# Designed miniproteins, single chains, continued (3): the designs that were tried, part 109

Each design is a single chain, and the fold is of that chain. pLDDT is the mean over its residues in the fold that is shown.

## One batch from the design tools (miniprotein)

Design m11787
Fold by ESMFold2-Fast:
Structure m11787 (fold): chain A 74 residues (1-74)
Amino acid sequence: SEEELVRQFKERLELVTESAIRERWSEEDIEAMFEQFRADLERMRPSLSEEQVRELEEFLERKEKEVREALKKS
């Protein structure tokens, strides 16, 4: 279902971002990771409602900000 696709995307992103913060991934790895999630979302877009796409875009933006702030050294 569309709801299940949204849930799985969020769960994958949460797990990967937790690992990225815990393991102190490089900026290059963080950039590559978020590029892949954005590409995945674009592939899913035709299967999702506009509301679901917006929810995932907002979630992705929030998670990227959280990861970058958590890894900021100064």
Scores: mean pLDDT 85

Design m11788
Fold by ESMFold2-Fast:
Structure m11788 (fold): chain A 91 residues (1-91)
Amino acid sequence: PTLSPESQQILDDTIDRGKKDVDDVVRHGVAQGKSRDDILATAEAVVDDHVAHLRMELKRAGAPQDVIEQAVAQARDQLRQHGLDTVDRLS
């Protein structure tokens, strides 16, 4: 099963906004001399918030539960990886 165009836009928008928020957390943390673990813990809280909002938006859009869980897992994985890559690049 594929996402509807509306659900795909919600997922894409969530990933785009999440990456920007994660970038801000990582850049700010690095600039302040925070540890890698502290930066990643702060980024994870931001990822959790974006994923919770994504789940709600997809449910309102009428996406099937299996599709919602796949999209949520995809967004979480991409945002976590983006945080790791950004910390590694800036360290």
Scores: mean pLDDT 87

Design m11789
Fold by ESMFold2-Fast:
Structure m11789 (fold): chain A 71 residues (1-71)
Amino acid sequence: SEDERALRAAVGAYSAYQAGDLKTAERFAKELGASVEGAIAGGRKAMEVLSQGKTLPEAGRAARDAAKEAS
């Protein structure tokens, strides 16, 4: 689904950022259609939503919304 694709891209960007791999973070941000800052914010939000026991599609939706707000 679009939400699951967004989740993978957002979490990918956040994980790359945490590892100091900014080039990979930029690639995932492009896949998400967001800025790097937006994709990182999306990944952080996705991890928060998942920690609350919500589903992967719910986390992906939250990631897209957070990325749009931060962009």
Scores: mean pLDDT 86

Design m11790
Fold by ESMFold2-Fast:
Structure m11790 (fold): chain A 86 residues (1-86)
Amino acid sequence: MTEEVLREDLRISEAALPELEERLKRLEEKAEKGEVTQEDISELVAILLISSEAVRIAEELGDEETKKRFQELVERAKEILKKIEE
């Protein structure tokens, strides 16, 4: 049951990947322009949390490919946050 539930959760997260990538791209562009709002920061934190959880689930399931895809989102989100916090 637990592993099957985790696989389903991971599939749902994978289905959201294109949307998360698009949101990160918009946030990267806003950060470059210095146009980041408090709402953008909240969205960025949410993406980071979702992606970090997906990495954890993928690792537990041994899904190395999906883990790498979400790790890329985590690193991108961290780079944007670092730029904003400067």
Scores: mean pLDDT 81

Design m11791
Fold by ESMFold2-Fast:
Structure m11791 (fold): chain A 64 residues (1-64)
Amino acid sequence: LIDLLQEQAAKYGVDVRKMIETESLETLELAVASFVSSEKSLKNPPPETKYLPEGAEKALEERR
């Protein structure tokens, strides 16, 4: 899995093995998420708001 991830990241100039050793796992996750997001956005529009329960906003207003 890591080898596969490194192969993918290498295409974008990222060295996963060195990143894991030098940087935190968070940096690696961010890099992967950014790449996946970019690929998806390239094919589709990025304005896909994450699911947010509409009831949460109304309930918050009622509880004021």
Scores: mean pLDDT 53

Design m11792
Fold by ESMFold2-Fast:
Structure m11792 (fold): chain A 89 residues (1-89)
Amino acid sequence: HMEKVLEKVREIAEKDLPTAKPTTVLGMELVKRGYPEKVAALAEFAVQLVDVLGIPEEVARKFLIEMAKKAGLDVEEVLRAYDEARKLV
């Protein structure tokens, strides 16, 4: 039933993404390192998908690519932010 969880996660992310800001120390650190607020917010959210919900990293990376494209963000920048966030946890 992971597919149903991912569908709900996409719906929530699409709704919240236009106003997304980092809410954790992790996301705030990414902004301090020069990442845009929306990029940092997506990266911290994807870390929570892996660490809290147990979603595989490969699936979280695919989710990031999808959300970055929908938001008009740089996909490579979002993936770099996620990789840096994973090293900080």
Scores: mean pLDDT 76

Design m11793
Fold by ESMFold2-Fast:
Structure m11793 (fold): chain A 76 residues (1-76)
Amino acid sequence: SMEEERRLALKIAEEILRIAEEHPEDLEEQLRRLAEFYEEVFGVKINPEMGNMNEEEKREFFERLREEAERIIAEA
């Protein structure tokens, strides 16, 4: 249902912001915890190519997720 989809989106958004708040200076730890969370929730690894991303690409990826998470929570 739309309510279940919105609830799941909020749960994901909340976890992304929680990870960012708890590990603001550690990009590798942020991405590791995000990958673990996604694997637990969806049973799927997020990005099998993550190991081949450079630090700049990893940082931009996580920042985009954080910005989207902030938007989702603000609109909740």
Scores: mean pLDDT 75

Design m11794
Fold by ESMFold2-Fast:
Structure m11794 (fold): chain A 56 residues (1-56)
Amino acid sequence: SFPFKVGDKVRIRLPMHPWDGLEGVVVEVVDENTVKVYLTETGQVRGFPSSRLVKL
């Protein structure tokens, strides 16, 4: 898998979902399949599958 690291800027890819296109910063890499992202628009930390994230 393409590795994510803390501090990476990412965009969420969830087509047809209100969160599609939201940007954030990786705050924790739990494993290669699960990453926690601080969402800049909402100010919340959420866990996402790495497959739902694009590195900017």
Scores: mean pLDDT 80

Design m11795
Fold by ESMFold2-Fast:
Structure m11795 (fold): chain A 81 residues (1-81)
Amino acid sequence: DKAKKLYEEINKAVENSKTEEELIEKLDEIQRKFGVDVPEEPSEEERKRSLLATLTVLYEKYKNENAKKWAEELEKKYLTT
């Protein structure tokens, strides 16, 4: 299952990343590795939406508590503005 392997790699990135920038960089690399089309220069809003969508799948489907904390912090930072 390609999706399962993709989210397992993303899950490791979420657990091993200490900053938002590091997490975004690792997620971009993983998405490119799995053949997901990533824009050459995605807008900051596109990066934020992609990150939130990925984190939402991780905590809802895979019950990743760390991903939930990341999603909540990013939603508060990005959607409250």
Scores: mean pLDDT 67

Design m11796
Fold by ESMFold2-Fast:
Structure m11796 (fold): chain A 75 residues (1-75)
Amino acid sequence: SVEEELRELADKGANATSQEEIDKIVDEIVELAKKHGLSPEEVARLLGRYAAEHPDPEKQARILELMRRVVEKLR
């Protein structure tokens, strides 16, 4: 499902160790959103929910930054 693909990409982004990897994941999430007709608001809700569910505050912050960048690109 698109929700599972989005969660996997968010998790991958939370674990990314380079800016280049993060940039690639942002672009992959943007393309996934466009493919499935997700609005910026829908992506923000899903990624925000995944961030809130994450037990690690540092990983949570990384997912929220992915959300910010993806929403910016979908505008």
Scores: mean pLDDT 84

Design m11797
Fold by ESMFold2-Fast:
Structure m11797 (fold): chain A 55 residues (1-55)
Amino acid sequence: SRLRELSEEVAREIGRTLRRIGDGIDKGLEIAKKEGLPIKEGIKLGAELAGFKYS
């Protein structure tokens, strides 16, 4: 069914976006650990890597 195919495409896109966000956060936390920075700084960096800006 075309609707099922479209639903699968949407699910794949959402999955890709969530993985990208998770990867960004993981990288930020890894950098913070390597540099001896607080977890808070790792989360900030992870958010930036995932494409979010600080207000």
Scores: mean pLDDT 73

Design m11798
Fold by ESMFold2-Fast:
Structure m11798 (fold): chain A 95 residues (1-95)
Amino acid sequence: KKEEIRKVFEEASERLLKIAEEDNPDFAKQLKFVKTKLLELIDDPSKSLEEILNAFRSVARAIVRMAEEQGFPRLEEIKAVLDEAIKKIEEIVKS
């Protein structure tokens, strides 16, 4: 299950970085730091699947807020990628 979550996260992060790099390199740099921290959380054996899911939800909200504050023009695409990733992770956690 953690490996499935990692794959969903890696796919979502690649899509987000591509969107960000085309418009805002500083935002892309921030996303790279967030990616590293979430991967560390997934690899932490003390963290439950529910804790990982809750962390992803919190990070997704923070990413959306950051994009809004920076006036990111492709905000709706960022929201869509994050919503899709969270739904996939929820399905993995429930399975």
Scores: mean pLDDT 78

Design m11799
Fold by ESMFold2-Fast:
Structure m11799 (fold): chain A 74 residues (1-74)
Amino acid sequence: MLSREEAEALAERGGRLVEEARELLKQDGIENVIRATGLALRGIGDGLTAAINFEKQGDEEGAKEALEKAGMKL
């Protein structure tokens, strides 16, 4: 399992990747759509991994925040 510090860092990275994906989707061009999709999938994966680690540590609020940063509304 990731440490709390590692899970927090992973959640932050996931959120940044998802936001970068959203910015790319505002731009024209198929290349930006492809890049945005890859970034979004990585960011969602990071957010899910962080959320699972927070949940296993008994931090339900941390898990919820990690999922919300990855673009999942709860």
Scores: mean pLDDT 80

Design m11800
Fold by ESMFold2-Fast:
Order: structure tokens, then sequence, then C-alpha cells
Structure m11800 (fold): chain A 66 residues (1-66)
């Protein structure tokens, strides 16, 4: 079982410093989502080879991929 989760975040009016902090938050959240979703699906489907891919985009730019 292979699952791709894509998260698209659109934001305007951030400073470069605020944008960098948001990217760091999105990267941490993307990693956590991948771990938790993989664990949940492996528990639900123990006979399946579960692979979860997470991609996070900020204003159309890829900022995280697992």
Amino acid sequence: MEITIEVHVEVEGLSEEEKQKLIETLQRNGLLQGILTTAQLRAQYPDEDVTVRVRVYLNGELVFES
C-alpha cells in the first residue's frame, strides 16, 4: 500500500524571517504526519507493506518531502 499526502499552504504578507519560521514548522509537522499516518495504517493493515509519502508546499514551492 502506497499513499501520498500533499499539503498546500498559501500565505501572503510574511517577512523573510517569519517565512523561514513557518517553513521549519511545516517541515516538523510533515515529518510527524508521515510517522503517525504510517503507524496508524500499519496497525489497521498489518498484512500490507505500508509506505506513506508526505509532500508540503508553501506558495507552490516544495519545502518538505519524506
Scores: mean pLDDT 86

Design m11801
Fold by ESMFold2-Fast:
Structure m11801 (fold): chain A 79 residues (1-79)
Amino acid sequence: SPSEVVARLVGLTIRAVGALLEKNYEEAAKDFEAARDLARQHGFSPEVIEAFEKAAEAAKKGDFETALRYLVEGMRLAS
């Protein structure tokens, strides 16, 4: 169901935040990329997909604040 997809998306974003807090930027990027792919698979808007892609790119650069900003934007747009 759509609500199950949103719950999975929330779970991936919580994992990504945990990884960012541990400075595990590779794992954070993987979790954001998984969120991007889940959003794309289930027909979320291009803006949601782009937000999670930008969060992943920021995570790969170790940019915690930018990654978190795009995560918040992606979740806001997915609601």
Scores: mean pLDDT 87

Design m11802
Fold by ESMFold2-Fast:
Structure m11802 (fold): chain A 90 residues (1-90)
Amino acid sequence: ADARRAEFMAEGRRLYATLAPWLQKIAENLDMTPELEEEFRKMSEEERLEWIIERLGLSPAEAAEFRAQAELRAAFLARAAALAAELEAL
């Protein structure tokens, strides 16, 4: 159990390292006011993704990379939920 959890945590750290440059770019280029955060919270995940792409002025190639990173995050969260369910069943 512990070895499997450690491997999953290592995967999470690798994913975070891949996403960190994008998170930094978002922080540097988006002035997130409390009002804007409230609007963002009301958006769907797809609407948030497209909003960020538009706001950052990403090229089609950069937008494709950012979408791929968002898909990797979603896949990782789904696997984390599955692992949590397995741990509850033990």
Scores: mean pLDDT 68

Design m11803
Fold by ESMFold2-Fast:
Structure m11803 (fold): chain A 62 residues (1-62)
Amino acid sequence: MEIEKLLKEAQRLRDVADRLRKGAEEASKVNPVYAEALQRGADAFRDLADEIEKKANELKSK
């Protein structure tokens, strides 16, 4: 159950990252600095999702 929760959270973070990327694209026309911050946020959420997925796979083996 714990592993399933981690995988579900990883997917949620990927969805958030995709939404932030779209927001960054729209914001770039008006505020490039804010758009860059949104893009960095998207990258951070994707990296976090990858780390959580890696942790879930390690826990599955233990």
Scores: mean pLDDT 81

Design m11804
Fold by ESMFold2-Fast:
Structure m11804 (fold): chain A 75 residues (1-75)
Amino acid sequence: SKLEEGVREAREMLRLGEQGKIPEPSEGARAAAEALREVGEQVQKMLEIQRELRAQGVPEEEALKKAAEEAGMKG
């Protein structure tokens, strides 16, 4: 199961950590995390605008397109 796989991986990470072998996040990993946070903020804004437009009776596909434009996401 995915749970058993996760537990196995967690135990291996703990074992490596006890040996002082836990890798620090690379500059690339930190940059990727920051980019994902920024994209997440844009997606949340888009979903809020889409919800408002759908509440006004705008069709789902049109509401999504307008919400993406308003949120600054290039479609």
Scores: mean pLDDT 67

Design m11805
Fold by ESMFold2-Fast:
Structure m11805 (fold): chain A 70 residues (1-70)
Amino acid sequence: LSEEELRRIAELAGVSPETAERVVRVAERRGLLDRTPSREELEEIGREAGVSPETAASVIAAARALLLER
């Protein structure tokens, strides 16, 4: 993901680009950008990235939407 794509994800999810990058990095490591994460997986991502599961869900949804438009 480019810095420009991370900024777009941050805008869509209503978070800082730094927060979006942390969540995306955790999701990539767990293979969770290619599918819809479960609530439990969102809680794990949230804990590792230092955000709520709701914030993790918003960032991942935005990232997946952007990746599908490539």
Scores: mean pLDDT 81

Design m11806
Fold by ESMFold2-Fast:
Structure m11806 (fold): chain A 82 residues (1-82)
Amino acid sequence: MEAAVEAARRLAENTKGASAEQIARGMGAMAAAILRETGDREVALEVLRETARYMRERLGLSEETVERALAAGEAAIAAEAA
């Protein structure tokens, strides 16, 4: 929970002026790092969902940008777990 909030805040600060592509890459890198650190896919997915919610609700990012970022994170988890 607290890690998800911190990750969301970091992305919030870094997304001011960041492109949708940069946001997606950041989300993927974060997801992969969490999976490597915890070894728990469920935790990584939960952090992604909370981060996406924060981006949508607090940062006002477009649905397309948030969906791309979430998809990138999920893809990174799948690749790391394979």
Scores: mean pLDDT 74

Design m11807
Fold by ESMFold2-Fast:
Structure m11807 (fold): chain A 97 residues (1-97)
Amino acid sequence: AEEDLAKGDAYLKEGKYEEAVKWYNRAIERETDPARRAETLVRLAIAYDKLGKVAEFVGALLQALSLATTPEARRRVADILEEAGYTGIAADLRKLA
C-alpha cells in the first residue's frame, strides 16, 4: 500500500491526475487500516477534483470522513487537504478534531 501511495503522490505532484487515481485506487485495495485508508481516499478525492470529476470527488471525500473516526485521523485528513489548498474544508475538519 505505501509504495502504491507514494507513486500516486508522485503523479499528483506532476499533474498526472489519471495516473494518480490509478495508483491511489491500488493503494486503497491493499490498505486495511481505516485511518490510512481515509488518508489515501482524501488524496484520491483531490485527484478527482483536479480532473473535474465532482461526483467522484464528493464520494471519495465522504468515504474518507466516514473512516476518519478519531481526532488524530481527522487532523491528518485536514492536513492533507490544507497542503493541497483546500483550506476551508481543512479548517472545518479541525474544529471537529
Scores: mean pLDDT 83

Design m11808
Fold by ESMFold2-Fast:
Structure m11808 (fold): chain A 86 residues (1-86)
Amino acid sequence: MDREEVDAIAEAVFRGLKAGMLAYEGKVDEAKRIVDELLASPYPEEAAQAVRAGLSWAIKEAERLGDTKGVEAAREVLRYLDEKVA
């Protein structure tokens, strides 16, 4: 891969992880917007994997803290991603 391709994939991964954090914060609409943007990018598979990783972390962290709203928000964004990838 050239440097530009590696940088683009890294950016997609970081944005995917950020979507998980935004879902945890209850910013579901912002997280869904990032999912849409990433799936329209040149690296949708890598982006989707990063979003799943971020959301999995968010769900586990919310469960650890007893944050039912955070769990629900992260699960809503995960369902949205699954519907878009199917």
Scores: mean pLDDT 80

Design m11809
Fold by ESMFold2-Fast:
Structure m11809 (fold): chain A 70 residues (1-70)
Amino acid sequence: SEEEKAREIVEEAVELLRDSLSKAKSEEEKKEITEEAIKQFKEYLEETFSDKELVERYFKEFKERAEELT
């Protein structure tokens, strides 16, 4: 289902962000990595799914989880 695909994409994006953050040398760099990841994730969801409510829901979930990692 589209919900299952979106959930998998969120989990993959969170793991990729976690890996990127582990290589960061400063708190400023972590913030920049997180902001870029959030931007790229929104664009990817909008290109992948036509359901705007699904995009908004899973974008919000990723953003909240990303901000907690930073």
Scores: mean pLDDT 86

Design m11810
Fold by ESMFold2-Fast:
Structure m11810 (fold): chain A 72 residues (1-72)
Amino acid sequence: SVAQRARRLLTEGEELLMELEKQGKVTPELVQLYNEMVRLGRETLATGDPRLLEQLEEKLRQFKELAKKLLE
């Protein structure tokens, strides 16, 4: 379901953010991306809209790319 996928994506983002926090590598840009993901995730869960799910998947991809650079 859209809701099940949205919850998995939000959990993945949260776990990655927690790892970056543990390493002291959180930046304002990373926090902004995470907040946008949470907003999209909440809207996806409220509406079940697959277009919002697609936007959430893209935002998580951007978040992961930034996280990878920060972990180097």
Scores: mean pLDDT 87

Design m11811
Fold by ESMFold2-Fast:
Structure m11811 (fold): chain A 64 residues (1-64)
Amino acid sequence: NTTNYNNLKNQSNNYSSLMDRHGQLALDHARRGDWDGFTTHLRQAQTYKDKMNTLTTQANNIIN
């Protein structure tokens, strides 16, 4: 179903953007010596990466 594929793809893309944003925020916090900010955003980026990968796999399995 194209609708399910598009929904999963859009969710995956949203998590990919969040992963990139939190990855950049982690680096910015690291540059200014903020350990709590660094670890918080790094952990969040990893969570979004895992969600993105799961949804991307599910979307690809629908159309492949």
Scores: mean pLDDT 83

Design m11812
Fold by ESMFold2-Fast:
Structure m11812 (fold): chain A 117 residues (1-117)
Amino acid sequence: MSPLQKELLKKLEELIAKEKDEKKKTALKLLLELAKKTTNEKVLKALGILAEELSKAKTDEEIRGLALAAAAIAANQDLPISEALAIAKEAVETAVDDEEARAYTLEVLRKIEKEVG
């Protein structure tokens, strides 16, 4: 297990332990399971950013959008990160019906693209 993976798993476990919202807790637990199953450091960094944003999410639709983005990135971890992010963007644009939650999730994906590349 890489140092980055160890730090992310510890951070996710801490976020889960502090979380009082059951939907956020469920989404963070999903991110924890995804983080356990990848060695791709760019995917791990992307999941870390999504975990921080998930802890701050204000609506169920935002939680759903961020969880969908995390799942799409992790499912495409064998692709270059730019391609995994493009697939996640398409998934969010197609499946997140709430306009504000969709816009927020797409902004988070743009942040990941800038920080992870």
Scores: mean pLDDT 89

Design m11813
Fold by ESMFold2-Fast:
Structure m11813 (fold): chain A 81 residues (1-81)
Amino acid sequence: SPPPLIELSEEIQKLMKEVGVNEKTLTPLELNEALLEYVKKNNLFDKENPGVVHLDEELKKIAGVEKMTVSELLEKIFELA
């Protein structure tokens, strides 16, 4: 099982602040929910395939690609947090 708290990198903390999350540690569920809220707030979902996200400048700094699936993005953020 994943640990109960994930320590966030400075880059991920910056993303989380945009959705009102100022904590340095989150549960996996809280990180998932906050990341999805970030994607929704910035209109990053693909219009034809809601399973795909287009990465903004901040997410590109973290993931190094222009688009990926929601599942791939969540895995990448959890890996780097």
Scores: mean pLDDT 81

Design m11814
Fold by ESMFold2-Fast:
Structure m11814 (fold): chain A 118 residues (1-118)
Amino acid sequence: MAELPAEPPSEEEREAAERGRRRALERWAAGDWTVELDDRPLPPREAAERAAEVATMLVLGHREGREVTLRGGTPAVSEPSTQILAAGATGAVLGIESGDEELGALAAATLGRRLALA
């Protein structure tokens, strides 16, 4: 399991986590269990938001026993898609184990943003 970066989350990372989580909750309530992954590099803020959305959807899917559909660009999985998936999956594991989906979303947003800056 990947750990949350030692440096505290920034205001941008917290705001991105909130936006991504809110989008996931709205989509989940509407019966939309699909996450679309962009196969191009995203700006750090957008990468953070997408990672938080992925994490929240995966936590909800695990809790309700529903399958989440992940869609990426073709052909093959790109590095940007892989980074967002890795950040989202890491946050989802934390959210599931802690029982705190907001913490999971924040972890995903923090990791997703920092990977996009590297």
Scores: mean pLDDT 76

Design m11815
Fold by ESMFold2-Fast:
Structure m11815 (fold): chain A 79 residues (1-79)
Amino acid sequence: KLQFYAQVAASVARQSLLDGASKEEAAEKAKKYLEEEYGADVEDLEIEESADSVTVKVTVRDPETGELLTAEATVAKPG
């Protein structure tokens, strides 16, 4: 499910950023995680970081239709 991919990617990106990774590294790790664990065809993944949250936009290709589908998820940073 597309929204599930966005939520998973946001969690992976958040953890990577907390571990000291750059936004680019966090995006790559989130993309690889979706590709390796779920077989998702990830065309694009963008991270937007604020002081208290991490937002991820993920675009995947539907294997049945070839359509590009985009979803967004936001996760809070620890207090």
Scores: mean pLDDT 81

Design m11816
Fold by ESMFold2-Fast:
Structure m11816 (fold): chain A 116 residues (1-116)
Amino acid sequence: SMEEIYKKIVERIKKILENNEGLKEAVIKKLEELKKEKKYQELEELYNMDEKEFIERIKEMVVEHVKKLNGKKTLSKEEIEGMKERVDYLLNYDLSREELEKLKEKMDKAMENILK
């Protein structure tokens, strides 16, 4: 079942990334999005990867997600709220700090215009 596949992917993340809390939280939140959006094919692909391929794929997913959000002219309320929580974890991950800080500033500005 998809619930079993999802649980096993989360267990793999927790086992592989047990000493990297920032990356673990960011990746788990991305998986929650895939499950919510019913992207079951992508979850099945992740389930079938070896540990090295899995880690590299997860890192690529995080980087790609940040770049796509930075490239958008406007962000949705759901994208802003979900990413606002993740940015604090991603700042502890050794990714492009410049792109993460740019995303945080863009989210704060968008929230100010939409909600205030």
Scores: mean pLDDT 65

Design m11817
Fold by ESMFold2-Fast:
Structure m11817 (fold): chain A 96 residues (1-96)
Amino acid sequence: MEEEFLERAAKGWERAREAADAGKSAEELKAAAAEEGPEEVALIVGVLHYLRSNPALAEQRERLTARLRELSERLADAPAEEKLRAVAAAFREVMA
């Protein structure tokens, strides 16, 4: 089950990356990720694209980086699905 989840997450991420390389909008990247991956990947991709496209959001990028570092230490041995949900929550929190 975890292997299927990781495969779906990887496919969603790959589709979003292909869309980004083609110069697609944040909405198109989220749609591409959601088509083959979990909604958490779509959220992460959308926020990441938004932060990269807006240099003024340096503080948000720094807060996200710090939060992701904290989560990587706490969730090192957690299931992939729980890790992805926690990462998605961190991306949502930084945009609030």
Scores: mean pLDDT 72

Design m11818
Fold by ESMFold2-Fast:
Structure m11818 (fold): chain A 85 residues (1-85)
Amino acid sequence: DEEEKNIEILAKTFKEQLEMLKKEYNLSDEQIIEMVKAILEGEKLKDESIPEKLKKMIEILAKSYKTKASELEKKALKKVLEELE
């Protein structure tokens, strides 16, 4: 299934990006989960311990995902969230 294959590739890319952010900003697993949920749900981050620069970036991404993300990208990010929980 080409759709499933594309979702898998996108999910892997998102995981790699999240791992880089985790290392760069010394984030906890709980903070990464909160960030992914914020992007998927289009909500603002509630964890005030997350660096303000990252918080603003995630708010922009959340708005972009709500308005511009493909169904494949949304499914891929949801798969990442399910694997992190």
Scores: mean pLDDT 77

Design m11819
Fold by ESMFold2-Fast:
Structure m11819 (fold): chain A 76 residues (1-76)
Amino acid sequence: MSNEEILKEKEEEIKKELEKLGKELNVPQTVMDAVLKRLELEREELLKENLSVEEGLKIMDKSKEQLKRLLEEIGK
């Protein structure tokens, strides 16, 4: 499996978790669209930086936690 495929699979997992949380917190769709787009852009940037798969996955997990906190703060 390519580095791109692994990071893309991780992106899809995180998207599902964020969409579920956003729905539970009644976050506006415009905010969800922005959050999911940011995650997509981060994955694209990680591919350009030629990072190892392990390092890329760690960064993606950190971003997931940061975005979850953002959604929780918005949802109050």
Scores: mean pLDDT 79

Design m11820
Fold by ESMFold2-Fast:
Structure m11820 (fold): chain A 126 residues (1-126)
Amino acid sequence: MAFELTPAQRAAVAALQAAQNALVDLRKNGASPEEIAAAEAAVRAAFAALLANTDVREALINLLEQALMARDGAGLDLILDKLEVSESVKEEIRKIFDEILALSGEDPEKREELVLKAVELVKKDL
């Protein structure tokens, strides 16, 4: 699901996507471990900056969806820490994330179902 973000929030999401794409390209092209580590740190910093400047529940839920789709465990933890949901819901979302990681990319429909299930759990606890 896509929630309507402000232009500034959309620009910040685009910056995070650009950082993630740069990291993928570095990994694909056999960049040095130091360059990959720097790019991973840049992705984490971009994610943290987004969360620090985003206090809208719908925007946080959209970032949760994106982290799950990107298989970004560090980003997921940052979003869950920012969301005011129960610990039991956080545990269920982490279980769903583990299920998404177990998918070898061969079932995009099932991945989408798992992402939607996580979003519905957050919405029910809000």
Scores: mean pLDDT 73

Design m11821
Fold by ESMFold2-Fast:
Structure m11821 (fold): chain A 88 residues (1-88)
Amino acid sequence: SDSVIQAIRTLGRNLNISDIRIQRAINDVQINPPTSGSQIIRRLGIPGVNSSLNDQLDRVRPTTVSQMTRIPGVSRSFATPLLTILNS
């Protein structure tokens, strides 16, 4: 959906990902719909995202901005677009 595409672009920009990598992530999500936020993060190939963040996303399965921002290193600006993707 357009909301997922916009959220991926916002997330990628906030995390300083190149436009080429963002577009690849959008294409991948359209072909293979993600089952978790950690899959989206992994597909984006985000610089600075470590295995600990991916593990916490898989374990916690956050459904609200409040739950997302309780994960160390996750700001509100990161949390909001990621939740849009997870809830689509």
Scores: mean pLDDT 71

